# Ledger of designs, part 84: designed miniproteins, single chains, continued (4)

Each design is a single chain, and the fold is of that chain. pLDDT is the mean over its residues in the fold that is shown.

## One batch from the design tools (miniprotein)

Design m14905
Fold by ESMFold2-Fast:
Structure m14905 (fold): chain A 63 residues (1-63)
Amino acid sequence: SPADQARALLAVLDGDKDGVVDARLARVLEGMGIDAAGLVGKPIDEALLARVRAVFEARAAAA
């Protein structure tokens, strides 16, 4: 599901396992069309998960 894809992506890109957005994760999010400039150093929270899920939902609808 889009929600599972979003969770999996965020878990893989949380390289130090601290649940915080790093510069590498922010670059991936920007590549997905998500404005991540203000997210570096913030928690990987439900709001970010919802944004990533919306991108996967849009991709699924386009496929």
Scores: mean pLDDT 75

Design m14906
Fold by ESMFold2-Fast:
Structure m14906 (fold): chain A 81 residues (1-81)
Amino acid sequence: SSMLEEARKLLLEAADLIPDPAARARAVAAANQAVEHAKQGDMEGAFQALKELAHLVLEHAPPEKRAEAIRLLTEASRLLN
């Protein structure tokens, strides 16, 4: 679905806000897992991956990027339904 690939793009943009390479790699994995679970109709798995991504972004993104992170995660979550 083109909507799920747009969701992936937004989630990867949120992960890219993380300056630490190890945390960013985990966030990228969570972003991809959220989309793959959604493609399979596993909305519980998609939600858990999205939650992990959100926690990583909130912990590791600079404070000045938090509003952008919340916007990206919110837009992506709407596309994953």
Scores: mean pLDDT 88

Design m14907
Fold by ESMFold2-Fast:
Structure m14907 (fold): chain A 74 residues (1-74)
Amino acid sequence: SLWQQYQQLGQEYERRGDYRKAGDYYLQAGDLAEQQGNNDLAAQYYLQSAQAYAKAGDNQEASRAGGRSDRLRE
């Protein structure tokens, strides 16, 4: 599926130390999973996005992605 492709891209960029792009791809994977009604999977991808953005120093994006994960786990 498309979210699996974005998740794999996120992992690849994370391995390369490009945490900003990793965060972007994990965020896209989360958005697609949420659009398809898979809230548990979306929450996991949003959390991975938040962690990647935090490693990149993108605290605003990390907070937004983390908030999306938390909302779906309620």
Scores: mean pLDDT 87

Design m14908
Fold by ESMFold2-Fast:
Structure m14908 (fold): chain A 67 residues (1-67)
Amino acid sequence: SPREELDRALERLREIASEIDTLLAAGQPVPRSLWDELVEALRRHQRLLGEVQPDYEVPEMDLEPPA
């Protein structure tokens, strides 16, 4: 179900964000691969959001890795 996939995509975003927060709290660098996973998960969530809520505009964001 698109709704279930949307919920799963949001949960995935929360998991990745939590992992990033843990690394930052430990004073460790965030790997580029983890940032890429976050960006990919967010893009997936935006696509699914458009499928679940066709009457609403899908939010757009500039998703580039930090320099």
Scores: mean pLDDT 74

Design m14909
Fold by ESMFold2-Fast:
Structure m14909 (fold): chain A 111 residues (1-111)
Amino acid sequence: MEVAPFTGDNSVTVKAAAGETATGSATFTPAEDATALLVTVRNNSKEPGKAEVEVYVNGKLVAKVVVESGETKVKIVPYKIKAGETVTMTAKVTNLGDKEQTVSVSVIPLK
């Protein structure tokens, strides 16, 4: 699959305190029609831990993963976006451990 060109912010970094849930959002606009999304979730934390991450696109759950410190998970999900439509990605991060966790989520439109 090829990347559909886009403008705006397609990634967010969320910090969740021990046992807490935190959310972050980003918006982007594809310049060409997309048929899928490449969802990347990375736990950037140096302290050992684990986070549950739910990724929503325009309010629809597209990915749910658990990432340990230093782990990266990637998913390709079918999702149609028309060129020129603004898309909101929301990452909901629940810290399952006792140390602050920092998680980055990116969504790349594919054609």
Scores: mean pLDDT 88

Design m14910
Fold by ESMFold2-Fast:
Parts: structure tokens; C-alpha cells; sequence
Structure m14910 (fold): chain A 81 residues (1-81)
């Protein structure tokens, strides 16, 4: 349980940091990461990871799908552990 929460928080931070490094404003990057995290948990409360599809869905809701697709190439290469 604690490991899972830590993993999800790390995923959220990685998403936010990667978007900021790509030039996304911190507030917007945080909103995208937070929405992706919420979407993941709403679909599966026991989800161990935030999925790239959930990130894309969150960014689409905010009108910035292109930024998340760019980030997803980096995020997908990160180890889950």
C-alpha cells in the first residue's frame, strides 16, 4: 500500500517535471499530472502506475495533448520501480 502510493506520487512528479523541462508552465504541468493521477485511480483504484493513456486524456481535457505526447516518449522509458 505504502509502496504503491509512493510509486503513484513519483509518477505524478515525473510527469510534472518532464513537462516543465519541455517548457510547460509549472501550474499547467501540475494540473495535467494531477488529472492523469485522478483518472488512473478512477478507472482502477488499485492501479500501481499512471498510464500514458491517462496522461494523454488529462492533457486533451486541458487542450495540450501535443505536450503530453512529447513527454510520453520520455516517460515510457522510465523503469516502473
Amino acid sequence: EEERKKRLEEDKERIKEALIKEGVPEELAEKIAELAYKITLEKNPSAPFVTTEDIAEAAEELGHEELVLKFAQIYARLPPV
Scores: mean pLDDT 69

Design m14911
Fold by ESMFold2-Fast:
Structure m14911 (fold): chain A 60 residues (1-60)
Amino acid sequence: MEEEFEREVREALALIYYGIAKIDIKKGNLDAAQETAERLRSLGYEDVADEVEKMVEEAK
C-alpha cells in the first residue's frame, strides 16, 4: 500500500541521515549534524533526532 511504501522510504531516509550525522560529528561538523537532526524531526523521527542532538551536545 502507498502508506506502507511511504513509511519504508521515510525509515530509509532517517537511517541515511543518522549515518551522515554520526560522520559529521566525528569530523567536528556539529552544525551539519544539527541540521540533519532537524531533517529527522521533519520526517517524524523525533527519537533519532534527539539522539543526534545529544551526540552533538556531548561533542561540544
Scores: mean pLDDT 78

Design m14912
Fold by ESMFold2-Fast:
Structure m14912 (fold): chain A 100 residues (1-100)
Amino acid sequence: SKSEKAEKLIEEKRKEGVEEGLRMAVGYAGQAAAEGDKETTKKAAELAVELAEESEDPEVQRELAERFKALAEGAEETKEIFEEAAERLEEIAEELEEEE
């Protein structure tokens, strides 16, 4: 499926580095949302959250949350996916900041 192809490409970029994987995941999430592909948008957004968590950088996590909030305003059909991803990213950043 298209979502499986996106996952494979994101995971391949992840092997090159967390930042490379994250950029690919965000790009796929935005593109899929523009196409109305909820399944691929959700998969790419979830992988972006996972990669942002792996970065262990609360600034990266909060910046991605703001970007996803902006993407949520772009399309009603994928709004909830991006809002949930943004909320999770803010939670991860807060938890990480509390540990450091």
Scores: mean pLDDT 83

Design m14913
Fold by ESMFold2-Fast:
Structure m14913 (fold): chain A 99 residues (1-99)
Amino acid sequence: SERVEAVRRVLAQEEKGVEKAKNSDLPKEVAEAQLEFQVLVARLFLAHPELSPEVLERLQRAAELLKQGKYREAFLLLAEVAAELGDEALAAEARALAE
């Protein structure tokens, strides 16, 4: 399933980001932001098992923004996706982390 592969890619990208944060001279705030993003993405996948390819592409783009140090943009994109799926609680948490 193309969807299962896309989900695995997003989660694998987040796991690699957290692992790199632990194994590099990254500031603590950067490592914490990467971990918080991974937790929110995992929660979104658990709550919404039937995600469209378009949603998966947007989550992948958010993960790429996070890797580029664009934390505000990454969390705001995650919040937008969560809100569109009706997950206002996760959307509110992602928006708070974007500040």
Scores: mean pLDDT 73

Design m14914
Fold by ESMFold2-Fast:
Structure m14914 (fold): chain A 80 residues (1-80)
Amino acid sequence: LEVELRQAIINGDYERLKEILLSNELDDAAKALIVGEASMWLNPEDLQKFIDVLREAGYDDLADAVEAETAAVLRALYGE
């Protein structure tokens, strides 16, 4: 599961990501992996598509966590 999630995120394969999310229950390790991989690999446009897929699959709390982590990274690199 974690390997499949990581590959889907890195490849921008949102169809595969949605299939995995709808077919599997995510444990805490898988949720942490999703937040970490999305914030590291996705550009802003792709990140929004990823967040939309998480919300469509019913993972609103996880989508909120991805948004918060990305904002923190951007602030650390480019903001005060």
Scores: mean pLDDT 72

Design m14915
Fold by ESMFold2-Fast:
Structure m14915 (fold): chain A 73 residues (1-73)
Amino acid sequence: MTEEEFELDVRVALLIIQYTLIKKYGASPEEVEKLLKQARELLDEAERLGHEDNVAIVQDIIDELEKMLEELK
């Protein structure tokens, strides 16, 4: 495992935690948009590194965050 791979795994884990908290407690549209931006950046990095499992997880979170943002408009 490289430092880059380890950092990606940590960032994906943090994204999952942040998403879980938003889903449980709610969030402002600005907070959802900020997390969406972070998730899209992580998706690009996961795809670049060829981590298919992380790509699937991050894409699912992006889809759910986009739905939440649409409902908040």
Scores: mean pLDDT 82

Design m14916
Fold by ESMFold2-Fast:
Structure m14916 (fold): chain A 88 residues (1-88)
Amino acid sequence: MEEKLKKIAEEVARVAVEVARRHGLDPQAFIEAALKVPGVKDAWALRIPAVGAGERDSLLLFVETEGGIITVWVDAGSDEAKVTIKKK
């Protein structure tokens, strides 16, 4: 179970970075891409606007799986995703 959840998290993170590069921080594009990953039951996305000079917009993606919730944080123009997994 835990290895399967980690594998889903890695795939979701990879897809999230790819979507950010092609579509920017479009919540709908992230949701659609996440839902195509095997083992994903549901997905939600929230765009967090930058509030200060030199700050970037961010996108927070929540992915529901049978094993838990995967949270992915992507900053605008980043080639990296920060991933947190919350198990049952």
Scores: mean pLDDT 79

Design m14917
Fold by ESMFold2-Fast:
Structure m14917 (fold): chain A 83 residues (1-83)
Amino acid sequence: SAEELLEEAKEELRRIFEETKEKVEELSPEEGIELLREARERMNELLAKYYPHLSKEQQEELAKLVAEIEEELRKLLEKLKKE
């Protein structure tokens, strides 16, 4: 169902976030920026794959989660650059 696909997409997004978060702490700030860029591309590809199977409301919910993840990753990079 569309609801099951939405939950699968959310789980995949959270996985990308956790892997990126752990890995960025082990990298230089420059390498961390590139890793974040790669994570954003992966999330965008995931959205493109799932969107055709989701309602507008479900697409909006998924987009909100992506925005939250991007904000958290941005904060991590800012912290690493200053520390």
Scores: mean pLDDT 81

Design m14918
Fold by ESMFold2-Fast:
Structure m14918 (fold): chain A 85 residues (1-85)
Amino acid sequence: MEEAIELVREARELAKKELPEYATSIGTAANVAILAIEKMKENPEEAKELVRRALDHMVRIAEKGSPEAAEKVRELREKVLELLD
């Protein structure tokens, strides 16, 4: 759980450095993912779906700015989803 949250925070910090014009939008999606991960014990099915959608949204925004940054965000997304299994 804490490891998954740290990976989402890394994606947010990556966006601030490599995609400053999209940092706010990606940061908002990242915060939604973090809150969903924190509530996974209460509502695991809804939380997992919310995390999936938030991470997919982060990737979509990153693709608008940089294919290279989008690839890094995708890798972080895959690691988060693997940790939540």
Scores: mean pLDDT 81

Design m14919
Fold by ESMFold2-Fast:
Structure m14919 (fold): chain A 68 residues (1-68)
Amino acid sequence: MEELVEELAEFAEKVARNAGLTDEQIQRVRDEAREVAERDLKEGKSLSEIYADVIGVVLRAIGDALDA
C-alpha cells in the first residue's frame, strides 16, 4: 500500500521534472500525488481511479506552471 503511494509520487515527480517544472513545483506535485493516492486508497477507490487522479494532479500542475 505505502509502496504504491511512493511509486505514484515518484512517477509524478519524474513527469513534472521532464515537463520542466521548478524544484519547488516538483516537490508540490510529489506531495499532492502522495496525498491523493493515500486518500483514494483509504476511500477504497479502484487502481484505475487512483492512477487517473494522480495523472490529473500532474497535468493540472503543468497547466498552472505554463499559465503563470
Scores: mean pLDDT 81

Design m14920
Fold by ESMFold2-Fast:
Structure m14920 (fold): chain A 94 residues (1-94)
Amino acid sequence: MPSPAELLAELRRLLEEFRAETDLARQLEIAGQMVDLAQQILRTGSAAQRAETIALLEELIALLRERAAQSTGPARVNLEAAVRFLEMVRRRVL
């Protein structure tokens, strides 16, 4: 199993991949992978690693909100659902 530091490095990489991604299905897949990694870091990481993980999730939430606002139909619904889920995760760990 990767260390929390390795998971955090992968989380940073996935956020940059998310910023460049134009395919909606891949955007949602990356967001899901980031949530899974964040949950692992929040369970096992140091206070500093947890704080950085929360900051990266807040950046992801902001990007998802922006893309939801630019989307229509089922895409908007799925992106808004992802935002609500991430906001819930954020509130539970703060």
Scores: mean pLDDT 83

Design m14921
Fold by ESMFold2-Fast:
Structure m14921 (fold): chain A 85 residues (1-85)
Amino acid sequence: SDLIDELLQFYQDYRARAEELKKTASPEVQKEIDGRELLLGLRAQDLIIYLSSLSDEEQQKKLDEFKEEVERVLEWLEQRVRQAS
């Protein structure tokens, strides 16, 4: 599914950016990054399982909501790294 591929690609892009942030993060912020990555990964897995039971419109809405959540988490983590540097 194109939507599942898009979800997986977006999550992988997030993971790559999170790994870059960890390079300059304090040990405490690294744990926060790891915790958020785990929770987002579990949420992505849950979405993949349940997306096929939804309409195309509902699938797109859930993907958009997930992308917004990931971007918000990433912005927050970037601020945390800068504040702790």
Scores: mean pLDDT 81

Design m14922
Fold by ESMFold2-Fast:
Structure m14922 (fold): chain A 60 residues (1-60)
Amino acid sequence: SEEEKKLEEEIKKWAEGIRDAFRTMLDLYGPDLSPEQRAARDAEIDKNAEELYEELVKKK
């Protein structure tokens, strides 16, 4: 339904917010990384955020 799609969009935005906060935290407090290492780290964070979104959508 339209209501379900709106809820899924809100959950996605929430998961993206967590992803962005996690990246910011690691940038401030994590180790200094090469551009290649940073890209790999960011890809892993993106994957975890996508998995979080899928898990939350399945539970609601």
Scores: mean pLDDT 75

Design m14923
Fold by ESMFold2-Fast:
Structure m14923 (fold): chain A 94 residues (1-94)
Amino acid sequence: SIEDIEKELLARLLALMDAAGVPREDQDAFVAMLSAGGKRVKEALEAGDIEGALAIVEETRARLTAFFRSLGLPEAAALVEELSARLKEALRAM
């Protein structure tokens, strides 16, 4: 499900950030960005707006990949791209 993909993304990226010694403030910023994106996706889906949901996923992907690259974590950016692609596939299957 979409929620399962979001939970996997959150868990795997937090584990990677923790292992890399990323400061708590940056971890909290990531959680806030992901939570805001997820809420907007849910609101778009409740409105029946699949195209809007896809646009929000793309916007959130771009923000998160830029964020992780700024932290020097290209592997986290790659994981965001992989899981965002899976989320877009799940949305298109609806």
Scores: mean pLDDT 86

Design m14924
Fold by ESMFold2-Fast:
Structure m14924 (fold): chain A 76 residues (1-76)
Amino acid sequence: MSPAEQALLALVFELVEAGRRAVSRRDLVERIARRSGVSQRTASRTLNRAIARGDLREGPDGRIAPDARLSGAPTP
């Protein structure tokens, strides 16, 4: 698993644990790049691959949410 992919999963779990079920694509890309030390371009590709794999879902508003298996916390 790539460093960017590990950072993505860690961020998704962190956001779910904090009660946030969905986050903007831009925020996720920036945080992945920052945590894994990769470019935002590489982070964006990693995010796209996670969506393609079904690990994450992109909503109609462009917000990224974890798939049901990773969701356990309500968003107030």
Scores: mean pLDDT 68

Design m14925
Fold by ESMFold2-Fast:
Structure m14925 (fold): chain A 58 residues (1-58)
Amino acid sequence: NVLALVAKILPAYAPKSKDTLLKVAQALEAAGIDIENYDTLPVEKQKLARRIILELAN
C-alpha cells in the first residue's frame, strides 16, 4: 500500500486524497522507484523518492 509506505517514510506529507496518492505512485514508478522495497533502494533513489513525495503530496 503506497499510502502506508509514504506515511512511514514522511508522515507529515502522507497524501490525503486518492488522486494525490495516484499522482505520487505514478511519479515514483516513472522514476523507477519500487516504493515497497524502499529500505533496500540505493541512497540516491531513497532521496529521490522523498523529494517526489514532498513535491506532490499536499
Scores: mean pLDDT 73

Design m14926
Fold by ESMFold2-Fast:
Structure m14926 (fold): chain A 76 residues (1-76)
Amino acid sequence: AGEAAGEGARRGAEEGGGAGGAAEGARRGALEAGLDELGAELTGGAAAVAAGMALTVGGDGAEAAARAAEEAAEGV
């Protein structure tokens, strides 16, 4: 479950979608893993926030988004 959301977030960010792409990928992965719509939205939001924050500190947005999506999906 968490891995699918994390992989989705990473792919979305890497395909040039930035924080928005990470959020969409994470949400998609979470839904495919069987999470409810609310759980998928929370997972997507976590990915977007992590990607945005990583960008402000010069970090890896895709990696940060993937980790945040994985943790959020596991927590729901």
Scores: mean pLDDT 76

Design m14927
Fold by ESMFold2-Fast:
Structure m14927 (fold): chain A 96 residues (1-96)
Amino acid sequence: SREEIERLRQIALENLDKIKSELPESAHPVIELIEKRVEELFEEALKEEDPMKQTILLFRIASLLGEAETLLRMQKNPSSPEESIERHMELMRRAV
């Protein structure tokens, strides 16, 4: 339902804001790109009447949120190579 999607949007954006607050400033631009794309995908989902297409849009949102969570986990792991973090950020930019 529309109300469910609007609730999911609020939760997703609050989660991204929290992730952004725990990341270094250098990672903020890629999170801001993810936030913008997630907002756009939720607007598309709210206008979509076909349940299958709506579900695909919600899965795309979940994928982007998962990429942001992965970036945070990599940044918090002291064993993560800087090159791996940079590669993941590039992957996130492509996913948007």
Scores: mean pLDDT 89

Design m14928
Fold by ESMFold2-Fast:
Order: sequence, then structure tokens, then C-alpha cells
Structure m14928 (fold): chain A 60 residues (1-60)
Amino acid sequence: GKEKFQELIKKYAKETNNAEVSELTDEELEDAVKVLKEQIKNQPETEITKKAKELIEAYE
């Protein structure tokens, strides 16, 4: 669900960007998931695409 997605995105932000991530709105979460799905389909499997897939699975 959305809460699990927010929790994972904060963890991944600290691991990759070392950045603080604020709470996302419902519309921002839906948009982010769609962007991640597009990135996974267009790119080969990397650490970024693996994390994107985990975020999508957590949201859905």
C-alpha cells in the first residue's frame, strides 16, 4: 500500500541519494509509480530498476 511505498522510498533515498524524502500525496504516489513502471520497461536490470520494482510491488 501507499504507506509501505513511502517507507521504502525513504530507505532508498538514504541509500542512493542520502536525501530526506517528505511524505508524498496520493497523486504524487500514483505518478511516481507510473514513472517507475516506465523506467523498468525501458532500462536493463540495475540496482535502480530493482529498487523501482520493489517500490511498485510495495504500492500495489
Scores: mean pLDDT 68

Design m14929
Fold by ESMFold2-Fast:
Parts: structure tokens; sequence; C-alpha cells
Structure m14929 (fold): chain A 81 residues (1-81)
């Protein structure tokens, strides 16, 4: 619902912000931070459908950052552990 729409808007803004950064190291840090934040929100969410959508948004942030950095999503996911 509305909460997922707000999270999606924040994720899109974060992706745009990552794209605007000129430093690949800062792009990586921002992507990992946003990914962790979205996963933490998903873990605390009681509605399984909303939790799943937040997890999908988290993965999408990593996917877009991975494309920008020329690395795999798996490498970014490892950096987030």
Amino acid sequence: GLLVTQAAEEALKAIEEIRALEDPEKQREKAVEMYKKLLEEADKEKDPAVSMLLQMLATEVLREAAKLLGISVEELREAAK
C-alpha cells in the first residue's frame, strides 16, 4: 500500500543519488547502506506481502548499483554482510 509506495520512492531517489555520485567507492557505500536499511525494514514488517516487496526493492538497489560499478550483485551482497 502507501508504505510500500513511499519505500519504492525512497529507493528510486537513492538509486538516482548513487548515479549522481562521481566516486565508485561512495556509490558502493550508499548502495550497501540502502540495501541493509530496506532488509531491516522488511525483517521488522509483520505483513509478509509488504516484507517481500521491501526485499525486492533492496535487491533492485543492489542490481542497479552493480550495473553502475561493473560488478556482480553477489559481490555487493557479500559486502553487505
Scores: mean pLDDT 80

Design m14930
Fold by ESMFold2-Fast:
Structure m14930 (fold): chain A 78 residues (1-78)
Amino acid sequence: MKVEFTIEVSESGDTLTVKLKTDSGKSIERTIKLPASLRDAAVQAIKNTVDHLNSSKKMSDEEAIKTFEDTVKLLNSV
């Protein structure tokens, strides 16, 4: 599977806007709110998730989107 993502950091550094694009052309945008001190760790966690998705040859678009959504929810809960 090929997925692309973009991360935009707010001017305050406490908000991440993350866009996921699948190879089928589907796009999902989510906002993560967290302390600036955790921002770099959150960015790294998202990158690790995307790398995992890109290494997965048998994952459906729905499973990839769910994995991304679960990661965003987890980051928003801290």
Scores: mean pLDDT 73

Design m14931
Fold by ESMFold2-Fast:
Structure m14931 (fold): chain A 96 residues (1-96)
Amino acid sequence: SMEEELARELEAAAEEAFAHPDEVVEKTLLTEEGEELRVQAVAAEHEGAKVVGFKFTDLKTGATSGVARFHPESPPAGHPAREKALELAREKLEAL
C-alpha cells in the first residue's frame, strides 16, 4: 500500500538522519492522491534520547505539518531528556 511505502521511506530517512545528525535529509515523496510531499528529517540527541523530527510540506498548497519519532532505545515517555532532544530537533527544522 502507499501507506506502507511512505512508512518505509520515512524509516529510511530516519536511519539516514541518525547516521548524519548534522545534516538535513530531504526527500520528495508522492502521496496516494498523486501530490508531491517534501519531507525534511533532522536528528537530535540528548542524554541517550535520540529523536528524528520530520517536516512535511505539500508542494501544491505550501501547507506544513510535523511529527517526531524517538529511537526505541531512548528513555521512556515523559523523561526530561526526550523533551530536550525534541527541542533541539525543532530548532534545527525551524532554521530551514
Scores: mean pLDDT 80

Design m14932
Fold by ESMFold2-Fast:
Structure m14932 (fold): chain A 66 residues (1-66)
Amino acid sequence: ELDREVAIALAEIYLAIGNKDLEKGDYETAVESYEKALKLLRDAGAPEDFISYVEEKLKEAREKLK
């Protein structure tokens, strides 16, 4: 539905939000933001390196949940 370039740009925004939440210790919100970014990147057919980076960030946030 979204243009590929717009979807990738939106994913970058969610990645930035997730990184900010991760820094603040809001791991639940960070997970949600990373999941949204990952969905957008996968649906857009983004580069595998970018997808892998977000997957690692999502894993990190999930490991910090109590």
Scores: mean pLDDT 83

Design m14933
Fold by ESMFold2-Fast:
Structure m14933 (fold): chain A 103 residues (1-103)
Amino acid sequence: SILASTVLTLAGEALRDAKLGQEYLSKGDVEKAKEYIENAARYLEEAARILSTVPEFKDDAERVKKLADEARKHLEEGNYEEAIKLVQEGARIAIDAAEKLLS
């Protein structure tokens, strides 16, 4: 499924950027950490948008979008570790939903 492959790619990009955000945060480069965490949230928003086109995954899509929105709020508040955890949770939900589409 092109839809499933696209969601997996977007969720994978979100996890990659979340990991880079953690790496830059550990080095004290807060500005780069913010950029990567924001990019991760954007990838999750796009994954949620695509998942929302499949009625059976509407609830999963809404959950992923809420996690991306919450991650952005924590990012703005300076809660970088919490923002990273939220994007990782959102990516997991998106991956699980996409894998069900491939089953």
Scores: mean pLDDT 90

Design m14934
Fold by ESMFold2-Fast:
Structure m14934 (fold): chain A 64 residues (1-64)
Amino acid sequence: MEKGLEVARRIGRSFAIGYDGALNKDEDKAIEEILKLGMSESLAKGMVNLGKTMVAIDEQAAAK
């Protein structure tokens, strides 16, 4: 039970870091922080890329 919650927490934190890194154009720093959470490099890059996609969607939604 506890292991699933810890994995979910790390994934959520990784996505938040990726999104913040995409917003601030600080992708390398975001990848390093996600790696420190014990995530693989591929997952860290995936989270940053997902964050970049969400930032682009938010940008498009804000433009009228």
Scores: mean pLDDT 76

Design m14935
Fold by ESMFold2-Fast:
Structure m14935 (fold): chain A 63 residues (1-63)
Amino acid sequence: VTGEQLATVLEIGGEAYRAGEPVDLRAAAERAGVSWRTAGRILEEAGGFEVDEERRLAYPPAP
């Protein structure tokens, strides 16, 4: 994963956090050029998101 791909995933996560909505990992992966599992891992490890692998969603951390 490049720094640019990492930044794109985190920007998508930040937008979702501000909106109070989960991230669609497939859509985030397509935009960043990574796998949906990689997008989920980035959001989990760097953004504090909770990944639902079955639904392919990442939920923003509680305030």
Scores: mean pLDDT 82

Design m14936
Fold by ESMFold2-Fast:
Structure m14936 (fold): chain A 105 residues (1-105)
Amino acid sequence: LTPEQRAMLAALDALEAHPHAGVFLEPPDLEALKWSDVVDHPISLATIRARVEAGELKTLDEFERLFHGMVGNVRSANPADSPEVKAAEELLALFDRLLAELRAA
């Protein structure tokens, strides 16, 4: 793995350890959640990790786009005041801090 990919995995470890990360750990069941009308491509932290480990995500920009896609899916499928959207906002804030530190290094 490249230094950037190792940094992505370290960021994913921190995100997965977040108290409200549970809903993002595995790909969402679109049928059970009734998200199929608003989400075409399910993304989870497990999806992102698998792509990093496979060497498919090579840049921090690709990592950011995929993470923002996951957050966008949650925001599209849930009311703005829902626990799911609040959890997504908390993870996004942590992600933005981690990504800024990686880009500053």
Scores: mean pLDDT 78

Design m14937
Fold by ESMFold2-Fast:
Structure m14937 (fold): chain A 84 residues (1-84)
Amino acid sequence: SKIEELLEEFRELLKKNPDDTEALNEKLAEALKKLPTLEEQEEFIKGVAEILIELGKENGDEEKGQEMADILLEILKNKKEELE
């Protein structure tokens, strides 16, 4: 799956450069450009949220991972409501 490949690339980048917010944001923007439908973009964003929670837990920053995931999911929810 294209989404699974993009999620794995994001996971690897986050593991190597967790504090490089510019690189992480660039990777998210690149991945979203490669996903032609809102449904695929939603699936990708939800997967990113799960990765943030998982890696936060592995690194002892579970609360921070959950906080970042919640922000990302709220942005997605608001975007969907504006289009419906």
Scores: mean pLDDT 76

Design m14938
Fold by ESMFold2-Fast:
Structure m14938 (fold): chain A 67 residues (1-67)
Amino acid sequence: MKEIEEKKKKFPDTREFILQALELLGAMTEDELAKFTGLPRSTVRKLLDELEKEGKVVRYGKLYALA
């Protein structure tokens, strides 16, 4: 638990970081977001799935953009 908390503190606003990237650059793929943010692709995918469920992002085939 403590190690997870330490890693989370390193990226406190990871969801907001993804949203900012999409706002700044427009539509991006999972791979492009992973490269831009430096996050693992699996982490980016999980966050994009959560943000899509919340209606904050929309999916266009392989691209994701702000809703």
Scores: mean pLDDT 73

Design m14939
Fold by ESMFold2-Fast:
Structure m14939 (fold): chain A 81 residues (1-81)
Amino acid sequence: SLEEALRALGFSDEELALAREAAERRGLPFEHIAGGLLWMRSQGLRSGAEISPAELAAALGVSREVASTALEVLDRLQAMR
């Protein structure tokens, strides 16, 4: 599953909860946001500054809104202590 793959890449349950909250807030599928986070971590991306929303959307085959939300979640995770 996507959650198992994310945990294998070092995502905590707290980080997954943040991704779910972001998806619910914008009315987007969690699986699409989670897929974006999985892909970015697998590529070694550390911040949303390393890729544009348009490039991420094209790489994943998702909407720009999904890509932008996944990048926002990545940046929030990196801002957490």
Scores: mean pLDDT 79

